# Designed miniproteins, single chains, continued (3), part 49

Each design is a single chain, and the fold is of that chain. pLDDT is the mean over its residues in the fold that is shown.

## One batch from the design tools (miniprotein)

Design m9787
Fold by ESMFold2-Fast:
Structure m9787 (fold): chain A 55 residues (1-55)
Amino acid sequence: SRELELALKGYEEGIKILKERIARATDPSEVERLEKVIKDLERKKAEVQAKIKES
């Protein structure tokens, strides 16, 4: 579905931006926070990919 494809692109772009931010980060606490957000987004991306595969 178009909605699932848009959600997938959103998660992929978000993950890319956050990884770039981690690469520039100097604060370990910020890195830990960003890594947790990335893990959540990767989980949501996997769920969307599974739904697309089922269709």
Scores: mean pLDDT 84

Design m9788
Fold by ESMFold2-Fast:
Structure m9788 (fold): chain A 70 residues (1-70)
Amino acid sequence: LSEEEKEEYAKKGEEYYKKGEEAFKEKKYEEAREYFLKAAEYYKKAGDLEKALEAEVNAGLSLIILGIEK
């Protein structure tokens, strides 16, 4: 991946992460989970494994609140 592509993926990860946080605040946990999973994918593509893990944890929390255990 080029440096430009990595930065683009990091931006997309941040955008989806913010959407996930907003959905979570509105108690739209299904929507929040989808956004956090999308954020994790983009952060992984950007090479930001720490942010990817944070997003995955928030996606998992959204699932737990929905009453679904993995």
Scores: mean pLDDT 82

Design m9789
Fold by ESMFold2-Fast:
Structure m9789 (fold): chain A 56 residues (1-56)
Amino acid sequence: EREEILRKIEAELTPEQKELIRRSQDLARRLARGTSPENQRAAEALREEILAKEAA
């Protein structure tokens, strides 16, 4: 169910938002294999970018 909901949401997203989601997914995959300070900082930065774009 969640994956289907996410696909519907992604269909309504702009190309920029889709790219941010893909970058977020890539970082999540890297974090799953092991945490690094670089990956953690990048994940936090992406989260802030997504929230900032939604607020704007």
Scores: mean pLDDT 68

Design m9791
Fold by ESMFold2-Fast:
Structure m9791 (fold): chain A 65 residues (1-65)
Amino acid sequence: SKEEEERIREAAKKLAELLKKKGYDVSVEKIEKELLENDLSDEILEALRTLSEEEIEEILLLRYG
């Protein structure tokens, strides 16, 4: 649905912003594609390990409501 696609897009934007602050240069489009496919690359998975629990919770809230 459009609502589901919008949630994925907002989660991808926030994740890209957080990763950029940690020194990772990953595009919103790449993250959005990987979230839509439910297949995260090793690069994104490793980068997620650098995020705090609060940052991860914010992403999950945007993605799942």
Scores: mean pLDDT 82

Design m9792
Fold by ESMFold2-Fast:
Structure m9792 (fold): chain A 58 residues (1-58)
Amino acid sequence: GKKLDEVAKRLGEMYGKDPEYVKKLLEEALEGKVSAAEVAKELGISQSTVSSIIESLK
């Protein structure tokens, strides 16, 4: 699978979220449709962690 699929699956399992939903959020963040802060709030993790993940997916 793509790196994005693997990251989304791991985050979903760690934080009790649907991996497909996590993947959609990360894709929208990469497209600039949602902020890293919004993804962080949705997943219940730090914004710095989300920003690092998004940066690694560019």
Scores: mean pLDDT 80

Design m9793
Fold by ESMFold2-Fast:
Structure m9793 (fold): chain A 56 residues (1-56)
Amino acid sequence: MMPELDVDGTARSFYEAGKIYEELGYNDEAARMYELALELDPDFEEARRNLERVRS
C-alpha cells in the first residue's frame, strides 16, 4: 500500500501486542490492547473474539 498511515495498521499493531501479552499470561494487559484495537476498528473480528476469550 502506498499510504502507510492508516487506522487499520494501528489497530493491527494493538491486536498483535495483545496476543503477546496473552501468550505471557498478562490477560488484563491483553484485554486493554484488544480494546484499543476495537476502538480504532470496531469490525476487527479477531480482536473482539480474543477480548472475549481473555475475559472469560
Scores: mean pLDDT 76

Design m9794
Fold by ESMFold2-Fast:
Structure m9794 (fold): chain A 68 residues (1-68)
Amino acid sequence: MLAEQIAAKAAELGAMLAEARARGQRTLVSPRVGRLVTELSNLSAELAGQPPLPEIKGLPLTTDAAAP
């Protein structure tokens, strides 16, 4: 189920954040975090019944497909 996939990705991101905080870090920055955020965004959009978000101008989190 999409909700289970979202929960699994969120748990992975949460675990990474908890580990970073345990190491005294205030922020968590890595390519893996960016990938997880993108995957969560796409899964969330699909769960909401939206089509896959297009990667336009480097903003894959927007649904702006307007071509006037």
Scores: mean pLDDT 62

Design m9795
Fold by ESMFold2-Fast:
Structure m9795 (fold): chain A 76 residues (1-76)
Amino acid sequence: EDAEIARIVAEAERRREELEAVEEEVLALARELAAQGASPEEVARAAFEAALAGIAAVIPDPELAAAAVALARRTA
């Protein structure tokens, strides 16, 4: 578990700029949905799913990408 988290963190550090771009896209999506009248719960759900998809797209190792998504779902 801790070793897996350490690998995810190391990969996130290598992909920092790409993950920052994902964060900006997620925030833009959240703001757009809120402007369209979506509830805070709908905005949070859509933003969370978009963030998970972005994380998976950034990590080239599919097993590590799946582990990162699973970790994020457990910690949310």
Scores: mean pLDDT 77

Design m9796
Fold by ESMFold2-Fast:
Structure m9796 (fold): chain A 66 residues (1-66)
Amino acid sequence: MKEEEEQLRRELELGARYLLEQGFSPEEILALLEKNLAELVARGEISEEEAERMLKMAREVLERLT
């Protein structure tokens, strides 16, 4: 398995846990991530395919935490 994918999944889990502890809902966390990823795509820092992959992983992480 790719180390980059494992690291990204760990970062998403840590971020999701932190935001849930701060009182954000899973829906609010996904909306915030989607907005941030759209800004990164607009700036040319990541591809649309990469953003969609990150959103998919974040949904899976949030389902496992809730």
Scores: mean pLDDT 79

Design m9797
Fold by ESMFold2-Fast:
Structure m9797 (fold): chain A 97 residues (1-97)
Amino acid sequence: DAKEYLEKGKEYFKEKKYEEAIEYYKKAIELSKDPKIIAEAYFGLGEVYLELGKYEKAREYFEKAGEIYESLGDYKGALEPYTQAGLILLQEGVSKI
């Protein structure tokens, strides 16, 4: 069940086991037909890459999560992913000035 992979990904992320978190989030995306599970897994990938300092990948995954929530009409689900993507862009803009 794709939801079990999503929950495993979240547990590995909490344990700071980022390689395992990435693996299980990707499995959740690959095996799920549920857009909400896919969006949560993309959000989790965004969080992992943000912790790894890979800001471009983090932003990409947050944007993917937000787009899926938007397609579902889930404004609350889309808010945090888009906020995280926007904060990364603001930090990048300040760093380039």
Scores: mean pLDDT 85

Design m9798
Fold by ESMFold2-Fast:
Structure m9798 (fold): chain A 63 residues (1-63)
Amino acid sequence: SLDSIATVIARHVYDHVPGSDEEKIEAARKLSRDVGDQLGLSPEQKEELEKLTVKKLKELLEK
């Protein structure tokens, strides 16, 4: 599901991308778009994946 993919991307960024919270959020947006492109997702599905990924990353950063 898009939720599962978003969770994996968010966790990967949280664990591996250095820098500020803002830089991590930007990386999450870029990675989710790249993953969406590789999976052949529609524009609407790519936007949903990006939204879910950023949401999940922000939840990790708030802990």
Scores: mean pLDDT 85

Design m9799
Fold by ESMFold2-Fast:
Structure m9799 (fold): chain A 76 residues (1-76)
Amino acid sequence: MEEIERIAEEARRELRAAGMSEEDIEAVVEKLREAAEYAKKAEEALAAGDEEKAKEYAEKALQAQGEAAAIARAGL
């Protein structure tokens, strides 16, 4: 939770410095939070020995990261 908020604040600072609008920044941050949450679930599944579920969550995390990058590219 706390690490996800740190990533969100860091992203907001960088995107704001790059000239992105607050609305687009929050859209990117939302996708980054989604990616971080899936990454955490993937790590927890891997620790539990569920490699198949870990792979599924990791793929969802990568998809959310790709969506965040697409929003950032469109907003800049």
Scores: mean pLDDT 80

Design m9800
Fold by ESMFold2-Fast:
Structure m9800 (fold): chain A 56 residues (1-56)
Amino acid sequence: REEEIRRLREELREISERLNALFAGRPRDDVQTSEEVQRLAARAAELQRRIDELEA
């Protein structure tokens, strides 16, 4: 269980880093950024839900 939580947290960290890179480097008029942000945000929400479930 702890190994699963750690793995999910690492995946969340990678998504967070990607989102930060997108916000920092591409906030100006990149249509692809909006689509990528939405996809990554959805993935992060799923991972967070799984972590919460495992930690309950």
Scores: mean pLDDT 73

Design m9801
Fold by ESMFold2-Fast:
Structure m9801 (fold): chain A 55 residues (1-55)
Amino acid sequence: SEEARRRVEEARKLAEKSIDFAKKQGTLTDEQIEIAKKVAEFNIRRLEAELARRE
């Protein structure tokens, strides 16, 4: 559904902005940023698959 797609996109945008903000604040190292990106990508893909299956 469009709602499921929107939720996935919103979650992805939020994760990206959150990580970018932390990077600008100097809260995370470059390696930690890369790990956080991988974890976010994994979680977003899993959410997308889960929402698609429920339809």
Scores: mean pLDDT 79

Design m9802
Fold by ESMFold2-Fast:
Structure m9802 (fold): chain A 124 residues (1-124)
Amino acid sequence: SGLVQDAQSLTDKTIEAIRLSSGERALELATKTMTALGRRGAAAQSIRDVLDSQMDRVATALTEAHPELGEQAEQALADARQLGDDLASSSADDRAKGLAEGDRLAEETRREVEEILEEARRRE
């Protein structure tokens, strides 16, 4: 039940971190977040549309903050969607492994974005 709430929280923090980051770092954070959400969307069709909406928010935020990365943002979103589709149609064992990797990536990315937000607060 926490997947949607966790996805929303991660998305909001990632969008803030993207706005505070260089283009290279912003692209890395956006790609990690979209990949984690794409993987997690494979858990159930009922949450997939919500997680897709969060991935779209991340891609949009990257393009707005770094317009030169519009093509990379669009490609990363497409790749994350395809990964989620492939994982949703995979074997039960492969889907379980892919979901576990999505959880790990989400936790790693959350720590990275929280560090960026903490550093930004210390500079003010």
Scores: mean pLDDT 88

Design m9803
Fold by ESMFold2-Fast:
Structure m9803 (fold): chain A 60 residues (1-60)
Amino acid sequence: MEENLELLIKSAVEYQKANNLSIEEAVEILKKHLEENTDLSEEEIEEVVERAKEALEKAK
């Protein structure tokens, strides 16, 4: 699972850069994707979103 979480975070960063999205937009897209396409709990989704937000902020 950790491997998949890292891939999701990396994918979110790449998607944000490729589409010139704001951090808020990229995070919202990732959260919705996780809610619709995974069986992760709300707490797990929030954890992934928080890690993705940190990665996006560091990439700026």
Scores: mean pLDDT 72

Design m9804
Fold by ESMFold2-Fast:
Structure m9804 (fold): chain A 58 residues (1-58)
Amino acid sequence: SKKKKEALEEIKKLAEKVKEEYKETILELGEDAVERASDEALPEILENTKKEIEKYKK
């Protein structure tokens, strides 16, 4: 869906904010979560990802 494509772009942007060593893991986990989610769950997934990346910021 279009919403899933937009969510994947946001996941990529969030991955850019983390330390290099965690970027691949954040991308894989975020992309998998978006793929498995309904469109209605996407905002919650993005907010949870934003909170989780605080531990891994540059």
Scores: mean pLDDT 80

Design m9805
Fold by ESMFold2-Fast:
Structure m9805 (fold): chain A 85 residues (1-85)
Amino acid sequence: EKEKLIEEALELAREAERKLKEAAEAAKAGNLEEAEKKAEEAVRLLLEAAELLEKAGEKELAELVRQAAEDAREMAKKLIEEAKK
């Protein structure tokens, strides 16, 4: 069912947002290893969400979510570099 795949993708995206928030908090606390781990988990969840969207026939939305995964990876690197200062 197309709608079910989209709902599952949205839930994974919400989990990814939570993991990114945890990564940012860990980076601010100087826990860089935890920040990297949480950010990587978020990227994985976003990529999984994109796969579900592609299965649902939402190719354009899937590409947007893949871009969000790349943006999240870049943002995590910048947060970690800022925390090292």
Scores: mean pLDDT 82

Design m9806
Fold by ESMFold2-Fast:
Structure m9806 (fold): chain A 84 residues (1-84)
Amino acid sequence: DELKKLEEKYKELEKQAKEALEQAGEALQKAGELRKEAEESDEETAKKLLEEAEELEKKAKELEEKAAELLEQAAELKKQIDEL
């Protein structure tokens, strides 16, 4: 059954995209916490916390880009399902 295989792939892509977005959100949350801690820290400690926050923000962006690619693949697959 081709339809079942396409539906399973669609669900897998949506799940992977959702997981990537959740991970991105978590990374942004931690980056925000580090930025807040940096405001209350000495200059040297603040610099290190801001560098860690920047790394997490970059990771979040990469995860968001991955999620966008997965959602695009899912949308293409859904068109195939809807056409059947």
Scores: mean pLDDT 87

Design m9807
Fold by ESMFold2-Fast:
Structure m9807 (fold): chain A 87 residues (1-87)
Amino acid sequence: MASKKEVYKKLIEKYEKKIKEDPNNATAWLVLGHAYLELGEYEKAIEYFKKAIEIDPNNKVAWELLSIAYEKMGKKDEAEKYKKQAE
C-alpha cells in the first residue's frame, strides 16, 4: 500500500537520477515537472517545465503543462500567455 504522495516521491527520485546522468533529457524534466504539479508543488513544476522547454522549445506539451501550473497558482495572465505558446 502506497499513498499517491509516496508513488510520486519514488517517481521523482527515479527521474532526478536520469537528469543527473543526462541533463539534456527533456522528457525526464517533463516527468519531474508533472510529478511536482500533481503534488501541488507548483513553483518546482514551473522550474522543471522551463528546463524542458529550454532543451526542446517545440515541445507543445511542456508549454501546456507550464500554463496549467500557472493556472493552479491563480496567475491567469501568465497561464494564458504560455497557453498561446502551446498552439
Scores: mean pLDDT 84

Design m9808
Fold by ESMFold2-Fast:
Structure m9808 (fold): chain A 60 residues (1-60)
Amino acid sequence: MEEFDKEVEEGVQAIVDAIALVYARKELARGVSPEQIEEDLARTFGISRERARRIVEEAA
């Protein structure tokens, strides 16, 4: 039964997204380019570039 593991993974992803969103907002406020923030998020958090882009778009 994989339901518990899936719930934990979804919870972890939500926390990662929340932290990444705060990070992206701070970096945008500092004048860092959206492209650079997208790359940094994908590399640092191990998320897809498409997911990082969505976080940066939401932060703007």
Scores: mean pLDDT 76

Design m9809
Fold by ESMFold2-Fast:
Structure m9809 (fold): chain A 55 residues (1-55)
Amino acid sequence: MSAELLERAEEAERAAEELEKEAKELEETDPVKAAQLYAAAGILRAAAEIDRELA
């Protein structure tokens, strides 16, 4: 099992959490930017899931 893949998954999950937090703050002032950040977070979470399955 690859510890490096698990670490990549954890880093991606943390990055996704940060983007989701920023998106929530922007929902009222810049909903388009908020939507883009949520989409980016979703991609990072999907990548993390794949890395966890391969680990």
Scores: mean pLDDT 82

Design m9810
Fold by ESMFold2-Fast:
Structure m9810 (fold): chain A 62 residues (1-62)
Amino acid sequence: ASPVELFKKAYELAEKEGRVDEAERLAVRGWIEANGKLTPEAKAALEKLRAAGRKLVAAGKA
């Protein structure tokens, strides 16, 4: 899967399904597959995922 697809799936798992551990594994995989070459779409998907992560950190769940 592309980095965009991996970040979008990670967001769905974390935000919509509460499967945070699986979301974290997919986010790491997306980072590795991006290999420093984030497209604008991949960057947008990652920022959306990071926003969800910041909410979890604020709730004391990081």
Scores: mean pLDDT 72

Design m9811
Fold by ESMFold2-Fast:
Structure m9811 (fold): chain A 82 residues (1-82)
Amino acid sequence: MEVSVKLTDTDFLTESNIREIIEKNNMPDEIEELLIEGLRLGLPAPYVLIEYELNKKSLEEIKKRYEEGEKARQEAEKKRLE
């Protein structure tokens, strides 16, 4: 399945943002529960939605991947220094 969502890495989950995301993307109510759980885990919205639709990971695994991605970004930033 392919997912096209208009979210950025800066769009963190909030109670109001969750409902707006669902409405804009015409998502089922099942996604709302997943997004609420992501909010409790402190995950950015795009990571939860993309990984869920790809059926790759649970929310806890998504959180782990997000943290690993942040580590990779920090290492990439260090490599940019001369």
Scores: mean pLDDT 58

Design m9814
Fold by ESMFold2-Fast:
Structure m9814 (fold): chain A 62 residues (1-62)
Amino acid sequence: MAEKFAELPREQQALVLAADIPDEELSKRLGIPVDTIRAARAAAGVPDEPLITKEEAESLLK
């Protein structure tokens, strides 16, 4: 691909790896092909689902 994940600012790389946002929405928001986002997440061991659920995040914040 012409665009590389490593070319992104660190903040955007972190958003791709940790955000509770679908790959398609991140692709639209960042202007990066969805395949690039999927490949980056897969390489980092992050599945299509977030690292933690919303319920788990809320439990940790209480």
Scores: mean pLDDT 63

Design m9815
Fold by ESMFold2-Fast:
Structure m9815 (fold): chain A 60 residues (1-60)
Amino acid sequence: LTPAQRQALADLEAMVEAMNEFNRWLKENPEERKKMTGIELWKRITDLAGEHLARRRAAA
């Protein structure tokens, strides 16, 4: 794999982890889900994805 392909795979993996964590949070907090707009839900998942990416870069 090229460095760019390796990075893309790591980014995708971080996104999958963020989505799994967000789904778990939604199951634990269904009432909060109903209070959030689509924009707020999108912001939450992208913030989590950013956190997972930052953790990966720190571990490299």
Scores: mean pLDDT 75

Design m9816
Fold by ESMFold2-Fast:
Structure m9816 (fold): chain A 83 residues (1-83)
Amino acid sequence: DEKKKHRELAEKHIEKGKEAEKKGDYLTAGDHYEKAGEHYEKAGELQEAVRAYSNAAKAYFKAGDWEKAQEAIDKAERLQGKL
């Protein structure tokens, strides 16, 4: 099941993002949360994708990467409009 595989990959990326945050590696955390959002989106789990992209934006802001933070916000808002 392709959707189940994407859900499992998303959950793995959420865990890796949390581990990166514990280490203060906010850029890596943001990258993992964004990948999780992409996988949740492919799984059709749009609410989880919104949450993942929002967490990516927060991590990117902590990393000082304003462009990536804005891109993650835009992805979350696009999906929120479909809920």
Scores: mean pLDDT 89

Design m9817
Fold by ESMFold2-Fast:
Structure m9817 (fold): chain A 88 residues (1-88)
Amino acid sequence: ALSTTSIQPVGKVKVGDTITVTVTNTSAEDQTWTVNLYVKEGNSWVLVDSKTVTVAAGQTATVSLTVPEKYKKYDGKEAYVGIRAVPA
């Protein structure tokens, strides 16, 4: 399950694509995560979309990230998903 900070490749994307990410909370407490969609521009990470989700203890949530038209220059580039737990 994706629940901690890591940046993982999700393949090539284009404008209008939707990346679906499943977040599973295996802890005994409700937790909030930020789910970020990135592309690389040179050696830099460009944030394309970001969603925040709160998942109850032992539950699963699905988050959808979308590539907006302003990022059309990144069509056919590899995209990455990062998930970070938000401190209480």
Scores: mean pLDDT 78

Design m9818
Fold by ESMFold2-Fast:
Structure m9818 (fold): chain A 57 residues (1-57)
Amino acid sequence: SAGEAAQKAGRAATAGDAERAAEYAEESNGMSFEEGKKLAEAGRSDGVAAAASAGAA
């Protein structure tokens, strides 16, 4: 579940869906919704994916 959320966070960030990426990153325990949204809006999809994966570990 957390691992699936991490995968979805990275995919949403890559697709440019900052709000959805932030929701999944928070669900994975990788980062807060606010942090995930800021990173995704800044185009740092790799940062969102990495943090989400770390949180899911």
Scores: mean pLDDT 76

Design m9819
Fold by ESMFold2-Fast:
Structure m9819 (fold): chain A 68 residues (1-68)
Amino acid sequence: SEVYDKLLKAAETVIARLRASGDPELQALADRLEKLIAESKDRTPEQVKALVDALQEAHDALIAKSDA
């Protein structure tokens, strides 16, 4: 649970950055992260993996947008 709580805090930080960007593509990623968090209430390994993968995708998108 401690690992998941840390992951949630990381997700909240990433979502805030995506929302602050004003970019519709990044806001769509924020919507997806919020949905995954809402759906991961059971904290299954599959749900945790999906959230980690989505966070990595969001981080990569933020970097790619910065390099454009």
Scores: mean pLDDT 80

Design m9820
Fold by ESMFold2-Fast:
Structure m9820 (fold): chain A 99 residues (1-99)
Amino acid sequence: MERLELEASAALAAMIRSLLKKYPEEKFKVTEAHVRAIEGAVEAGDEEVARETLRLIAEKLERGLAEASKEVIEALAELAERLGDLETAERLREIVEEM
């Protein structure tokens, strides 16, 4: 990943995390752009930002306050697994299985 793109993606992931914490009851759509932002945070070494953002997304999906395609949720599960967050990865896979 280009350095500028990596830094921009990591910054976007941090912003998504902050907004998810600020608006826990608001509905939102999870897209491939959000997956790329979290992957950028992983590549930048901001693993805690990536882990927390993934957990917040999983919680919103479980509560019916977020929507995403199966492909997006599977990509998020793979990122959680790469970060060693096996609990979040399993939660995301269970959501896909119920779709």
Scores: mean pLDDT 83

Design m9821
Fold by ESMFold2-Fast:
Structure m9821 (fold): chain A 73 residues (1-73)
Amino acid sequence: MEEELQKKLEEYRKRLEEDPEDAEALTKAGIYLSLLGKYDEAIEYFEKALEIDPENEAARLALAVTLAVQKSL
């Protein structure tokens, strides 16, 4: 499971190497980072996605959830 999450994260990171401003790829990479417990990196990816697309509901929700989890730790 963790290895599969890392492979998915790597797929989106490769996509971001081709298009660094891909808000969908940034959001998905952030979600996988959050699932791996890398909350600070996940937050950075979500913030980048929201700079590109401020109304991205998936990124906004994922950022809010990740911040809440991080504050509870």
Scores: mean pLDDT 82

Design m9822
Fold by ESMFold2-Fast:
Structure m9822 (fold): chain A 86 residues (1-86)
Amino acid sequence: MSREALEAETLVALAIMQVKIAENILKNQPLSEETKKDIKRLIENAKKLVEEARALLPHLPPDVRAQVERDIEYIEKKIKEIEKKL
């Protein structure tokens, strides 16, 4: 695996973790102003990680690129679902 491939896979994995934490907070905790701020921070972190991963796409092997693109689509879908509920 190239450094760029490992970096891109790590970035999307971290972004997936951020959105899963945000989704769990949204489902399991009362939606207070403090909780909304925590969710918004997690979503902003996920967006930054996605942008960094997206910048690496031209440098990735086709198979890794396809997987990273699928992960980005999943993350963006989850972000939209979470933002809709805030």
Scores: mean pLDDT 87

Design m9824
Fold by ESMFold2-Fast:
Structure m9824 (fold): chain A 61 residues (1-61)
Amino acid sequence: EVDLEVEIALHTIRAVLAEKAGDYETAAKHYERVAEIEEQLGRTDLANEYRKKAEELKKKV
């Protein structure tokens, strides 16, 4: 059984580290995963924020 809040934290950390390293593809994937989990938790506004962040990072690839 997976703690979804722990998954959000881990994917967010990985996204930030990848973004700082210039790995925008990896950062976007982690932010997309965060958005998916936020949506599952009913946090639609947060999910949309993270999807937008991932989309902007994909434009830098």
Scores: mean pLDDT 83

Design m9825
Fold by ESMFold2-Fast:
Structure m9825 (fold): chain A 62 residues (1-62)
Amino acid sequence: AKEALELVEEGKYEEALEKLNEEYNKLSEEQQKKFQELAGSYKATTLKENLLAGAKALLEVL
């Protein structure tokens, strides 16, 4: 979560996506469902915004 956010701020979007996927796969099914609901609630239109939404959702479910 925090590491992925820092990578987005550095413009390392590929590394940020890898880190988010790694942490997402460690979540329980309940946490994954909550993550999807939260991430979908953020209005993201760019790759950067999508990655930030994912990082925020991950912080919320952890």
Scores: mean pLDDT 75

